# Designed miniproteins, single chains, part 21

Each design is a single chain, and the fold is of that chain. pLDDT is the mean over its residues in the fold that is shown.

## One batch from the design tools (miniprotein)

Design m706
Fold by ESMFold2-Fast:
Structure m706 (fold): chain A 82 residues (1-82)
Amino acid sequence: KKEELIQQIVDLVMQSKEIILKVEGKTLSEEEKEKFRKEVDEEVRAAVEEGGYSLAELEAWLAQAQALLDNMEKRTKEALKL
């Protein structure tokens, strides 16, 4: 479903933000996480609505976002092993 894809994209964006903050030694409060998630959800929905994204295009976006997250995690892990 389109809604499920949107939520998965939002989750990946949230994970990317948490990795960056963790590397910087920062943490978000639960209230800050909820506010940020709401902002990301609204932004993703606006982009989907304005861009007229098809299900296939949303699936491609999700796949690209996942690949970028995986690459970020790999690079962070490799850097910390030095």
Scores: mean pLDDT 75

Design m707
Fold by ESMFold2-Fast:
Structure m707 (fold): chain A 58 residues (1-58)
Amino acid sequence: MEPDEESRRAAEGGAEAAELLGGDREKALQTGIEAGSKTGDPEVAGRAALQEGARAAA
């Protein structure tokens, strides 16, 4: 879908923010991309990436 780029960029931003909080960037990115693909919302993609990455901080 055409919004894939926006969702991907939002997920990357969320994953980067999660990494800055000590989170897992890879897991955050995957979760964000999946959420974005499922909902079509870049906002949801970014938020899901940040939340999952921060939660998975270790």
Scores: mean pLDDT 74

Design m708
Fold by ESMFold2-Fast:
Structure m708 (fold): chain A 69 residues (1-69)
Amino acid sequence: SRAAVQAVALAAKAKGFSDAEAAELARFVAENQTRELSDAEIAELKAIVAGSESVEEAKEKIAAFLATL
């Protein structure tokens, strides 16, 4: 969803990722989500981004989370 993509981009920038890294994570969510996400699911994506030390770690955890939905 647009909301999930935007939330991930903002969370990545807040975490200190570069604009390019934030855009990469947002695109990864857009490409891997199979449906519109709920507010609770978006909050979990934001928490994953905030807890990740690298783009690669964030992508791995996001993919794992989305696979459970």
Scores: mean pLDDT 83

Design m709
Fold by ESMFold2-Fast:
Structure m709 (fold): chain A 82 residues (1-82)
Amino acid sequence: VEEILEEAFERVFSLLDVDGDGVVTRAELRAVLERMLGRVPSDTEIDAWLKAYDVDGDGVITREELRAVHREAFEEALRARS
């Protein structure tokens, strides 16, 4: 279970952090969303995604911030099943 969580996180983060520096910038997020949607995402779409993960609103998602959100979502799913 922990391995599944780690692999899912690494896969998502690899898609977002194309430079591998452990930080997801607004530009990197835009590039990933463009590939996923097959079109250029709007600023509103990018802002909505950033707001979900970036608690400071500085437009940057750290590896730890994304990991924390991913872990919380997984733990919440486990509680919902119990």
Scores: mean pLDDT 62

Design m710
Fold by ESMFold2-Fast:
Structure m710 (fold): chain A 96 residues (1-96)
Amino acid sequence: MEEILEKIVEAHRNKDFETFREYARELLSLIPDPVEAVYLIAKKLIENNLFLTEEEKRLLAEIFGVSVETVEKAYKRALEEEIEEGVRELEEAVLK
């Protein structure tokens, strides 16, 4: 699973939507919940300071058989978790 997520990140960096599609499908075969699969892809990209493009959101919706709105909700969850973690680090830095 980790290796597939790394390949998706590489495909995103290279704007290789064909490879992105292939590994997204492979990830879905391992994780049958499409919302969870999108969440894991989004989280991995965000951890690498990357963001899902509108094209990639549409591509994931097509591959996983879900609405673009469903992809957006999973992506928003991953973003909100990253923001919350950043806020905690800032509070710790101020209070020490």
Scores: mean pLDDT 76

Design m711
Fold by ESMFold2-Fast:
Structure m711 (fold): chain A 94 residues (1-94)
Amino acid sequence: SREDVLNLMKAAAVSSTAWLMVKSPHLPEETKLAMANEMISLLEDMRTHITDPAAQARLDALITQARQLVRDNAPVSDIAGVLNQATDVVRQAL
């Protein structure tokens, strides 16, 4: 469907941003956290277009985990890992 294609594009944006966060050692930490928060917002938008309740529940758990990692100022690699897991759930739900 159209929404499935848009979710794939959004998932690609989240994965690419997660990669940039990990591979940009000189990018300020505050900028990386802002990028993480923007990607979490994008995941929340993608969640509204997922019709499978099980996939939506898995995505909700990962979004909650990502928010907690950002709040705890966790390593960027851990935040990126959860963002990538969330995009995998989106791709599998299509």
Scores: mean pLDDT 87

Design m712
Fold by ESMFold2-Fast:
Order: sequence, then structure tokens, then C-alpha cells
Structure m712 (fold): chain A 61 residues (1-61)
Amino acid sequence: DLRARAEAIVDEVERELGVTLSPAERARLVAAAVEALRRGWSDEEVKEAVRATLEDLREER
């Protein structure tokens, strides 16, 4: 199940960075991760993309 994999990746990155996502932010990241996995990205590639997105959000917002 791609959604379960995407949720696990987002949860891991959230824990690693010590951030708390709103339900809306988490839902958007999970949806983006599902699409990336569906396009053939590896779990590691998706994890790096999610990490970069959360780091960018912390610096700008």
C-alpha cells in the first residue's frame, strides 16, 4: 500500500526533525509522497524530498 509507505516516511522525517505538522500539512506531504512512489521514486528518494521540504518550511515560515 503506497499510502502506508508514504505515511511511514513522513512520520520518520517528522520525528527526525522534531517538528509537529498540522493535519493539513501532513496530508499534503503524504499525498506528494504517494505520487512520488507511484512515479517510481525509491523510499530513500522520497524521504530526502520530504526532509528538504520540511527544512525549507522551517527556514521561511
Scores: mean pLDDT 79

Design m713
Fold by ESMFold2-Fast:
Structure m713 (fold): chain A 74 residues (1-74)
Amino acid sequence: SEELKQEINRIADEVIALAQALIAQEKNPKRQAQLQREIASVEDIKAAVNAETDEFRQRLYLMSVNATLVLLQS
């Protein structure tokens, strides 16, 4: 649904912003690289979800971006 797509994009943008803020404060190059990979993964989800018509797959994307958000907040 369009509401699910909007929610996924909103959470994805929150993840990207949080990861970028963490990178700015991170001094370990390996950890910076891990955070950059998380950003790339979430950007791929944003691209994929805009073309996605299957609600089950949309819900899987929602679960994925939420899981990443929770991980970065811990």
Scores: mean pLDDT 88

Design m714
Fold by ESMFold2-Fast:
Structure m714 (fold): chain A 97 residues (1-97)
Amino acid sequence: KAAEILREAARRSRNPDVARALELLAEAVEAEEAGDEVKATALTVAAVLILATSPEATAEDVRAAIEALERALSLMPESEVLKFALEVAKKVLKKLE
């Protein structure tokens, strides 16, 4: 459910790095739900590094990712993966502004 929101947002993303980050976060959420904390952490770190270092991501692209993450978090309010990803995405947005 939450992972599907992230995959849909990835398919709609115009930026390939933002799309890849959202796909990795969907896998991280699935790993978190399965109790695979090591896999969830590794995928989350990879996703936020891609998002933070994308040279072509616009404020609009990052804002769309934030909206998807907030919607996913509303379905999984205790998700550490989504909370951390959202925090990093908001910092990336502030840097682009």
Scores: mean pLDDT 86

Design m715
Fold by ESMFold2-Fast:
Structure m715 (fold): chain A 76 residues (1-76)
Amino acid sequence: EEEERKEKAIQHLNEAIRALESGDKETAIKHLKEAAEAYPEYKDILDRLIEMVKAGEDPDVVIAFAEIVIGIIKSE
């Protein structure tokens, strides 16, 4: 159901944010992938965040984008 998919995606995005705050890029990538699987409508944006993490982008920038995605999903 949609609410269940939203909840799973938000949960995984929050776990990815925590991993980025801790410097754990592999765990962050895992959770971003799982968020995209739970809510495929945002796959393109989440795949971009995964590429930013892999490229060594500033974690604060990736966290900010992940928080924006959470806000958008919650608004739906």
Scores: mean pLDDT 85

Design m716
Fold by ESMFold2-Fast:
Structure m716 (fold): chain A 76 residues (1-76)
Amino acid sequence: MNVHYRGRVYRLEDGRPILVKDVRFENDKEKMKEEVDRTLDELAEQGYPVFGIVSKVYDDGTEETLYTRTYTPPPP
């Protein structure tokens, strides 16, 4: 089995992460980062605090975090 990348985006609601996007089986790390960043930017533009993660998934099912991005809107 080939190594692949997984991207997840969470919307934070009352400080709790809610999974809004989960993309698996991508072979291109940069493409996965772009996908996560696009979803984060869309939610951030709407004023939501958001958290994104890109992981490398190995043949044995172990997962390594490669990239994280967090956006917190400024207080009003």
Scores: mean pLDDT 77

Design m717
Fold by ESMFold2-Fast:
Structure m717 (fold): chain A 85 residues (1-85)
Amino acid sequence: DSPEAELQRAVAEQIREAYEKNSQDAINAAFKRVMRLALDHGLSESKAFQIGEAVRESMRQAIAGADLDTVIEYAQFTVRNLISS
């Protein structure tokens, strides 16, 4: 698959897993995993950090009661924008 498709699937998976664990440690782990994956796909440290931050923010919103699918869409939109830039 394309790097974009792989990153979009990974952020969705990490958000869902962290949401099930419902902890700050799970949010931090998801951030680190998606940032590392973005770096492994050849994105700059700045872009990888922005993807990680989008996942972290989406997780915080989901745990606070935001709609899970909506926060996943936001994270995936951020991935698409950063790869397309």
Scores: mean pLDDT 81

Design m718
Fold by ESMFold2-Fast:
Structure m718 (fold): chain A 61 residues (1-61)
Amino acid sequence: MREQLEKEITEGLKLLSVGVGLAVNPEMPEEVREEMIEKALATEDPLEATRIVKEMLEEAE
């Protein structure tokens, strides 16, 4: 019914996951940051985007 709203919410949740990841580790190397953003935004599942962000945060330590 409101597919546009669902798409906007999904995109917003993906962006929020990336934003939280950047806020948790602001010293993350630029290369790792870029890869995290690309992988998280490439997924169509906001839960998968959150998982990607978590894994990239752990790898950046």
Scores: mean pLDDT 74

Design m719
Fold by ESMFold2-Fast:
Structure m719 (fold): chain A 68 residues (1-68)
Amino acid sequence: SPEDRQKLIRLVQKTMSEVQELNASQDLFDEVSLQLQRLVEQFLAGEISLDEFEEKVKELLEKAKKEI
């Protein structure tokens, strides 16, 4: 749905902004970006739900925070 797509875009933008704010290394930023792109592709392919996408994004961000 259009609402789901908007939520997806906001979650992606928020996650990347939070990683940027962590002053993370370029390698960590690139890894998060790659994994986030894979999650977006899975959602668009209908392989995961929006709720699963949101949960996986939260886990990705928590993992990134732990690496700092």
Scores: mean pLDDT 80

Design m720
Fold by ESMFold2-Fast:
Structure m720 (fold): chain A 84 residues (1-84)
Amino acid sequence: MEVAKEAVRESAEALGGAYEAKGAAATDPAERLLYGALAAAIRAVGEEVLRAIEEGDWETALAAQQRLADALAAARAEVAAVLA
């Protein structure tokens, strides 16, 4: 169980940090907004997945991962709408 929690924590931190770095390097405001939103969503879902794993609730952990996918799709759609 601890190995799974550490993997989730490391993945969320690494992926969130990578998107945050992309946002910081971006000169386009829309790209900065997109990468910032992605980093925030990844970190928030990472926390929820970790909590669900601690509680032994894998169904909630899977639901949180699905919400991340939905949030990433929504963030991309929002940036596309702003650019349109």
Scores: mean pLDDT 72

Design m721
Fold by ESMFold2-Fast:
Structure m721 (fold): chain A 67 residues (1-67)
Amino acid sequence: GPVDEKEVRIALLEIQAAIAKNDGDYETAAKYYREAAVLARESGRLDDAEIFEQAAENAEKKYKEKK
Protein backbone atom coordinates (compact mmCIF):
# COMPACT_ATOMS: atom_id res chain seq x y z
CA GLY A 1 0.00 0.00 0.00
CA PRO A 2 1.01 3.65 -0.31
CA VAL A 3 3.27 5.11 2.36
CA ASP A 4 2.29 8.60 3.48
CA GLU A 5 4.98 11.25 2.97
CA LYS A 6 4.71 12.22 6.65
CA GLU A 7 5.37 8.58 7.65
CA VAL A 8 8.59 8.61 5.60
CA ARG A 9 9.66 11.93 7.15
CA ILE A 10 8.94 10.65 10.67
CA ALA A 11 11.04 7.52 10.02
CA LEU A 12 13.95 9.59 8.68
CA LEU A 13 13.80 12.00 11.64
CA GLU A 14 13.79 9.05 14.07
CA ILE A 15 16.86 7.58 12.34
CA GLN A 16 18.67 10.95 12.38
CA ALA A 17 17.81 11.42 16.07
CA ALA A 18 19.11 7.92 16.89
CA ILE A 19 22.38 8.60 15.02
CA ALA A 20 22.85 11.93 16.84
CA LYS A 21 22.11 10.28 20.20
CA ASN A 22 24.59 7.48 19.47
CA ASP A 23 27.24 10.13 18.72
CA GLY A 24 26.46 11.88 22.04
CA ASP A 25 24.94 14.88 20.24
CA TYR A 26 21.92 15.16 22.50
CA GLU A 27 21.07 18.72 21.37
CA THR A 28 20.65 17.59 17.74
CA ALA A 29 18.87 14.39 18.83
CA ALA A 30 16.33 16.45 20.82
CA LYS A 31 15.62 18.69 17.79
CA TYR A 32 14.96 15.70 15.51
CA TYR A 33 12.75 13.98 18.12
CA ARG A 34 10.74 17.20 18.55
CA GLU A 35 10.21 17.44 14.77
CA ALA A 36 9.16 13.77 14.64
CA ALA A 37 6.69 14.35 17.50
CA VAL A 38 5.06 17.30 15.68
CA LEU A 39 4.61 15.26 12.49
CA ALA A 40 3.31 12.26 14.45
CA ARG A 41 0.65 14.45 16.13
CA GLU A 42 -0.33 15.94 12.75
CA SER A 43 -0.75 12.37 11.45
CA GLY A 44 -2.93 11.30 14.42
CA ARG A 45 -0.21 8.98 15.75
CA LEU A 46 -0.55 10.16 19.34
CA ASP A 47 1.25 7.19 20.92
CA ASP A 48 4.26 7.73 18.63
CA ALA A 49 4.19 11.47 19.37
CA GLU A 50 4.35 10.77 23.13
CA ILE A 51 7.31 8.40 22.65
CA PHE A 52 9.17 11.00 20.57
CA GLU A 53 8.36 13.78 23.07
CA GLN A 54 9.73 11.64 25.91
CA ALA A 55 12.86 10.87 23.86
CA ALA A 56 13.33 14.60 23.19
CA GLU A 57 12.94 15.44 26.90
CA ASN A 58 15.48 12.75 27.85
CA ALA A 59 17.93 14.12 25.27
CA GLU A 60 17.35 17.72 26.45
CA LYS A 61 17.98 16.63 30.05
CA LYS A 62 21.34 15.10 29.06
CA TYR A 63 22.23 18.19 27.02
CA LYS A 64 21.39 20.52 29.94
CA GLU A 65 23.38 18.37 32.41
CA LYS A 66 26.51 19.18 30.33
CA LYS A 67 26.08 22.96 30.89
Scores: mean pLDDT 82

Design m722
Fold by ESMFold2-Fast:
Formats: C-alpha cells, structure tokens, sequence
Structure m722 (fold): chain A 86 residues (1-86)
C-alpha cells in the first residue's frame, strides 16, 4: 500500500540520519531530498516519478560507497509496493 511504502521510506531516512556522520553532507542532503520527492510523488499517485526518484537514491548510494544492506532492502521493498500500484 502507499502508506506502507511511505513508512518504509521514512524508516530509510531514519537509518540515513543515524549514519549521517559517515556521509558527506551534500550527498546526505541530496539523498534525503530524493526520498522526500519520492514520498511526495506517492502521495500525488505519481508512481512512475516515485520509482525514478528511488532509482536515483540507489545510484547515489552506490556511487558514494554507501552499501548499507538495511537501507537497500527498505528501498527495494518500498519500490515493490509502489510497482504493485502501477
């Protein structure tokens, strides 16, 4: 459900915040902005934009060597829930 996807994305933000000291501020701010954009897109029922924003989050995580398995699992589960709504 949309509510479940939003909850998973909020949990992703909480984990990122807990690990913010190990992430460059500009990268952290960009990732958080993309997650917030994904949440806004889900609320607008723009699921294609939500998926695009989540793909951009994963790309930034990989490009900056932020390979936290919990974050990646939460993002995948959120994407799967959004894809069920397409």
Amino acid sequence: TSASAIKLLKNTKAILTANSSSIAKSVYDSIVSLIDSAIAAIKAKDYSSAIANLKNVVTLLIANNISNTSILTLLKNAADLILEAL
Scores: mean pLDDT 82

Design m723
Fold by ESMFold2-Fast:
Structure m723 (fold): chain A 84 residues (1-84)
Amino acid sequence: EPVTVVFDSGGSGPVGFVITDKESLKKAIEEASKVQRKPESGKTIISLIDQLSDEQWQKLFDWLRENPVVTFGQLEDKLKELLK
């Protein structure tokens, strides 16, 4: 089932995307990083997503379903946790 994820900047500029797979999440991060003016954070998060196994991706997707409003910092922390 698709998940709508809202990327909160900690200020103005929250943006929402429909996520269906790893590729749609990477595109959502790229677009959110442009809107929130955090291109380096976006690149870091995308590189961590690319390191996920299929099992680790499923855990991230389940976490996003339970936590549909996230900051880039929260997402980076969760990605680093999964990659331990």
Scores: mean pLDDT 80

Design m724
Fold by ESMFold2-Fast:
Structure m724 (fold): chain A 93 residues (1-93)
Amino acid sequence: MGKPGMSPEEAKEFMKKAEEKVKEAVKLIEEGKYEEAKKIALELVKDGAMLLAYNSVVPELERLGKKELAEELAQEMIELNRQLLQQEAAAAA
């Protein structure tokens, strides 16, 4: 998590902001607002916080018995992360 070339301090600040977004997504899941939580999780992937979002949002959906939705979101997050990494590699080449 974090972009290459970030200082340790910048990486910590990035993680704190990402953790705040995760808390918002988890709260939305608790309120039954799954689509809104999904949007925040995908935004976290775009921000480079894939592992934090994946390890927080997906387990919360599973905990509430929403296993099918959790699997769907996990697959979308993995695919989006893969596409973003591919785009970064292409831009660097």
Scores: mean pLDDT 79

Design m725
Fold by ESMFold2-Fast:
Structure m725 (fold): chain A 81 residues (1-81)
Amino acid sequence: EEVERLERELREKSDKAIQALNEGKFDEARKLIDEMERIADELERLDPQRGRYAHNIVIALRLQLVGAEFEKELEKRRAAA
């Protein structure tokens, strides 16, 4: 089923995005999260409930990415003071 395929892809990309975030690979994490958003949009078209769940995962990861990038930049600025 198309929904099952998309959910599998979302799960695989989510795992990779979390790993990239933990490793400080923010550009890689951003690309994976952008790909997840496209999958979430497609899921919402096929199944609105599953799509909303997928979008929530994307939002959560985007917030983590922004937070991690902000903390790294803040640390860099403090080290230069």
Scores: mean pLDDT 84

Design m726
Fold by ESMFold2-Fast:
Structure m726 (fold): chain A 86 residues (1-86)
Amino acid sequence: ALEAALEALRASLEEAVKEGVISREQAERLLRAVEELARAIEAGDEEAAERAERELAELLVEAGASEEEARRGAEELRAMLERLVA
């Protein structure tokens, strides 16, 4: 389930790069941040998960999201990953 979700995210990010919405470098950084968040959740490391969630929100702001949109997006992604890991 988690691997399939990460592959779907990778495909979505590749399409965003192809459409010119984000750069390839931004897509790679976002994917790595989500993978880091997933690893922290799998490890049960709450501090690492909180740190990764904040990093993800910061990357979303760099990609053009508002601070509120980025915070909500990172929070929803974390909740989704927690359900996929369980």
Scores: mean pLDDT 80

Design m727
Fold by ESMFold2-Fast:
Structure m727 (fold): chain A 67 residues (1-67)
Amino acid sequence: MEPVVRTVTLPADAAAADVAIRAVEDAGGSVTRVDVSPGSTTLTIAAPDQETLDRAIAAGRAAAEAA
């Protein structure tokens, strides 16, 4: 399968970003870049396929909202 990469912005501070990164990794994604700004965190996520990438993004968003 061809690896896919996507950049997503979450409404999360630095503490919520750590939780979101772990959720992405647990879902099978890999976080290759993290940019933290006041009120938002931008993650670059890689995955082996689009389905895994979509699951990883959803998991990261849910974790960020829960934190």
Scores: mean pLDDT 79

Design m728
Fold by ESMFold2-Fast:
Structure m728 (fold): chain A 74 residues (1-74)
Amino acid sequence: MDEEIAELEARVRKLSAEADKLPTVPQELVNKIVAAHLQVVAARFAKDPQEREDAIAGARQTIDDAEKLLNEAK
């Protein structure tokens, strides 16, 4: 579980670094990166196992969406 959260944190960090290399960053991509970061933080601090699992699943989906937007922006 903690390893999954660390993986998601690393993916968000990589997305932010890659987005910073773009000449113009789409606002939708920025919004997705921020949303992913907040979902990962929610997963880390979730006291209920179900809330944590839901936050992890949500973060994975948001990160996947952000990676797609990043690839389209290149």
Scores: mean pLDDT 82

Design m729
Fold by ESMFold2-Fast:
Formats: structure tokens, sequence, C-alpha cells
Structure m729 (fold): chain A 63 residues (1-63)
């Protein structure tokens, strides 16, 4: 089903984006930018929740 394939692709894109954001957070932390580090960690958490929502949607479509 086309919708499941789209969701899988979207999950992969979000996983890649989350990884990039986490790398930026590590860089900010090393530079002593606590505010930026917290913002980036919050962004990564938001992306993780979005991934979880998409995984839930995928399960609903498979059932």
Amino acid sequence: KEEIERIEKEIKELEKKREEVLKQAMDASQNGDSDRTRELLAEAERIQKEIEELKRKKKELEE
C-alpha cells in the first residue's frame, strides 16, 4: 500500500534529521552554548515524538 511506503520514507528522513540535530547539539555543548544545546535537544525530542506518531499510524494502516 502506497501510504505505508510514504510513512516509511518519512520515518527514515526524520531519523536522519534527528541524528543531524543531535550532532549539532553535541557541537553546541562542546562550545559551551547551553541555550542552543537545550533548544536542539528539545528539537530532537520533538522529532522523536513525530517518528513515534508515524509508527503508530503505520500500525493502524497494517491492521
Scores: mean pLDDT 83

Design m730
Fold by ESMFold2-Fast:
Structure m730 (fold): chain A 64 residues (1-64)
Amino acid sequence: MHMQPVDPKNPEELAEAIEQSAKANGEELTEELARKMAKTVVAAGATDEETAEKAVEIAKEKIK
C-alpha cells in the first residue's frame, strides 16, 4: 500500500494507473504496453496528471 501519492515520474506506478484507467473504460491493456506508455509519458516531460493523460492518449494512437 502506498503511503504517498502516485509519482508520475515513476514509470512503474504510472503504468499501473494507466492500466487501471483503461480497464475502467472497458479497454484492456497489457502490462507491457502500459509500461511503454508510462515511459513515453515521462520522456515527453508529462509530469502533471492532465499532461500525462493526454500523452497516454497520443501513445495509444501510435501503438494502434
Scores: mean pLDDT 61

Design m731
Fold by ESMFold2-Fast:
Structure m731 (fold): chain A 68 residues (1-68)
Amino acid sequence: SMAEEVAKEIYERAKELIEKKGLGSGDAFDRAGVELVLEGRTEVLKEAIKRFGKEILEELEKEYGKSK
């Protein structure tokens, strides 16, 4: 589904932000969402976050540690 694809994209964008910019997991997750809003993809982002937001954050925190 579109929401599943966007969830994967949020995860991959957040990983890149953590690795290249040194952001914490939560900050990277938020930044990935802001990028999608700036690209005009707000409605599909809302759906992806409602369905998968917790799972994405848990995966990022498992790999890179929890944000404060």
Scores: mean pLDDT 84

Design m732
Fold by ESMFold2-Fast:
Structure m732 (fold): chain A 97 residues (1-97)
Amino acid sequence: SRREKLEAVRAALAPYLESLTDPKERMAINTLLEVLEAYLNADSLTPEQRERLRKLMVEAIKELSDEQIQFLLDALRAAGLEEGVKIVEEMIEEVKK
């Protein structure tokens, strides 16, 4: 049901994504969701693979406003994807460094 929760997040975000005028922001949100899905659904990742995925999430987050990040976090919480919330919060802290 983790896949179903991610699909629920995508469905909740779809009207918002359609309203975005900046294609970079749309791409960043889509990239963040794709990478988050890969990170959460892998049974095991090497340290090198984890670092690569974390870097991709950090770069995606840099393209988004605080308001857009908060909206994504709220969508993840509404879907019950708390592990996704924790990972995104960690990446936000990494962006601040």
Scores: mean pLDDT 78

Design m733
Fold by ESMFold2-Fast:
Structure m733 (fold): chain A 62 residues (1-62)
Amino acid sequence: SEEFEQREYDFFLSLARQQPLEQQIDALRQVATDYRSQGKDKLAKRFEEEAKRRELELKRQE
């Protein structure tokens, strides 16, 4: 299932890259929430950490 989780993660990151940074953060947080509701806590945590990294990058741009 790790290979499946990695593919899902990579797929959603590729979609997010097409959006402005603020929208990327919102999308990643939404995906994380959806995976948590499904009990996929490890995958949700990966999206939460990525959203935090992008939030830090957004703050650095101000």
Scores: mean pLDDT 81

Design m734
Fold by ESMFold2-Fast:
Structure m734 (fold): chain A 95 residues (1-95)
Amino acid sequence: KDEQLRLEVHSLIVEELEKKGYTEIAEILILRYKDLVGVDLRKVEVSEDVKKNTKFTDEEIKDIIEVEIEQSKHYIKAHPEDPIAKKYAELLKKI
């Protein structure tokens, strides 16, 4: 289905976040995908077609940042004893 496309798009999101200096948000996204699906987004090979057809506006990047912060805060509240929640909390403090 669209699983591979989702991984490729999120790999591009990580690259764009890092390029714009949102390094901590990029690390949160990487940790989440590694925890949930066992995939390192930095190692995902992105096809040329996906690269050509995937563009992010500043508004879209801001929306992604807000969603990642909100989801991370909810995860920390729901799973305070989880080591990954502690890592999310540490990364959020640097923002």
Scores: mean pLDDT 84

Design m735
Fold by ESMFold2-Fast:
Structure m735 (fold): chain A 65 residues (1-65)
Amino acid sequence: MTLEDIALELQKAGYAAAQDKERNELLVAGRDIDVEKIKEIAEKFGYKATIEEVRPGLYRVKLEK
């Protein structure tokens, strides 16, 4: 499973999600960000998510196996 699959699941959940191909990181944006939902989606793919708020409504998601 790829980081692209995680980004697609986040998009299906209503969030703007973009994969940084040079890093194993996602950028997630939305008005009503549910941090628990992001973690739950990552866990479905076998990843541990570390979520950092860069700006209000913009989160950096670091994915580790």
Scores: mean pLDDT 76

Design m736
Fold by ESMFold2-Fast:
Structure m736 (fold): chain A 79 residues (1-79)
Amino acid sequence: KKFTKEELLAAFAKYDTDGDGKIPISQAPNVFVDLGLIPPPAFQQKLSELDKDKDGTIDYKALVDYMAVDPDFKHFIKE
């Protein structure tokens, strides 16, 4: 199954209860489960790479943008 960036952003935003544009790294795999997907084996490594501030949270807009160009994830994204 493939998703638009809008659909992915909406799925991540569901876990952003504070409205700060970030989610805990521990919650990111739950978004894939909610979408009916299995997180790729490299997912935890990619999350660590995106945590530029090393605070245990990630900007999920940046994550979706990264997924659009990463060869392990871009096949989940429409165009």
Scores: mean pLDDT 73

Design m737
Fold by ESMFold2-Fast:
Structure m737 (fold): chain A 80 residues (1-80)
Amino acid sequence: AAEIRAARDELGRLAGEYLRKAKESLNTDPEKGKKIAEEGLKKVREEADRTVQRLGPAAQPAADLIVGGFEAGAKRILDL
């Protein structure tokens, strides 16, 4: 319960930070923005996998939701 909520919030924060940095960089350096989005995809997926391994399968739906939302946002940046 509390651990899954905290992990979901931390994953969401991490994903949001990468998307924010990528979008900020796109205005001045599109290549840097795309690299941040690519690195964010790797890092968010890795943290989601670690979270599910640590907390068990009950964490999977929350992890999938955060990863899916981040992947959609990152894809829009990479497709620019």
Scores: mean pLDDT 81

Design m738
Fold by ESMFold2-Fast:
Structure m738 (fold): chain A 100 residues (1-100)
Amino acid sequence: SHEQELRFTSLGVELVGASAQIMLARKVAERSKDEKLKEEIEKLVKEIEKLVEEGRKLLKQYLAETDEKKKEELLKELEKLIEEIRKLEAELDKLIQKAL
């Protein structure tokens, strides 16, 4: 449906946003002299990267799927994954602000 295509597109954009934040976090961490803060940033970055990779796999499965019920299940799984990513992104943003 049009609603499913909009949801798919929105979730894809969220994954791109997470990838951009990871790039920013790494650049900010490179500038920091606080070794503990650098370690905390890298730990969160790795956790988010793993979830982003899982999200990309779900997007690929969605694009290959022809059954509408299975497409809906994939979208719901991706939505739950994005909620987890958003929580980690909020935590990462706090560390980025400390490093700036």
Scores: mean pLDDT 89

Design m739
Fold by ESMFold2-Fast:
Structure m739 (fold): chain A 100 residues (1-100)
Amino acid sequence: AKKVLEALEEAGKEFDRLLKEGKIEEAHEIYERSRRALEKLGLTSTIDDARRRGQQISTITDPNQRQQLIDQLNRDIDDRIRQAVEEASPEVQEEAIRIL
């Protein structure tokens, strides 16, 4: 469990770094690997829900309301990822790490 969560956190940090550096294509590759790993963990519906909620949040013009919704989305996603990783078999966890 811990190894998968650490790999996902590292992927997220690399994604943020690449976006900050303007390396959009490389950031997209990290995103696609992370998406495949989350799908392997059975989180396809969670990814779709996060995408939909993210799109809705992007329409919010009030910075405080937007930040509150982002924080809530991040908490909900983190909780679901942790649960899915803990419930995943060792084989599924190893495959997720290989994809990342």
Scores: mean pLDDT 80

Design m740
Fold by ESMFold2-Fast:
Structure m740 (fold): chain A 82 residues (1-82)
Amino acid sequence: GAEAERLLEEAREIYEEIVELFKKFKPKNIKELNRAIGLVLRSIGLLIDAERAAKAGDLERLRAIVKELRDILKELKAMNAK
């Protein structure tokens, strides 16, 4: 359905922004680098889950995944602002 496609596209766009932020990320130490790596790995899993949810028409799961991707993006932006 159109809503599932829209939410999946939103998830892909957020994931692209996460990856671009990670490429430009300058960690202060190994602990901060490991945290950022963990967030990127989490976002990969969420994107795979988003594709599965879209195929199943599971809008509730898609909305939850999009929210979690936005939370990851917000955390990475905050880490870059330090």
Scores: mean pLDDT 88

Design m741
Fold by ESMFold2-Fast:
Structure m741 (fold): chain A 67 residues (1-67)
Amino acid sequence: MEERQKRLEEARKRIEEFVKKAYEAGLSKDDIIAGVRAYARSLGLTDEEIEELVEYAKKLIDEIEKQ
């Protein structure tokens, strides 16, 4: 369980960096979310873990948009 949680935490850090860079590059929210989903799938994560990372990315985008 601990190893899985560390993996998800590391993935969240990478997603945070990706979301910020993609937003600065002018990608739409939908394109950014699609990129996050593809990245999470490439890591061999379960559907539940992929959804957790997608929800995290949505939260990050919402916070950036409110700036």
Scores: mean pLDDT 79

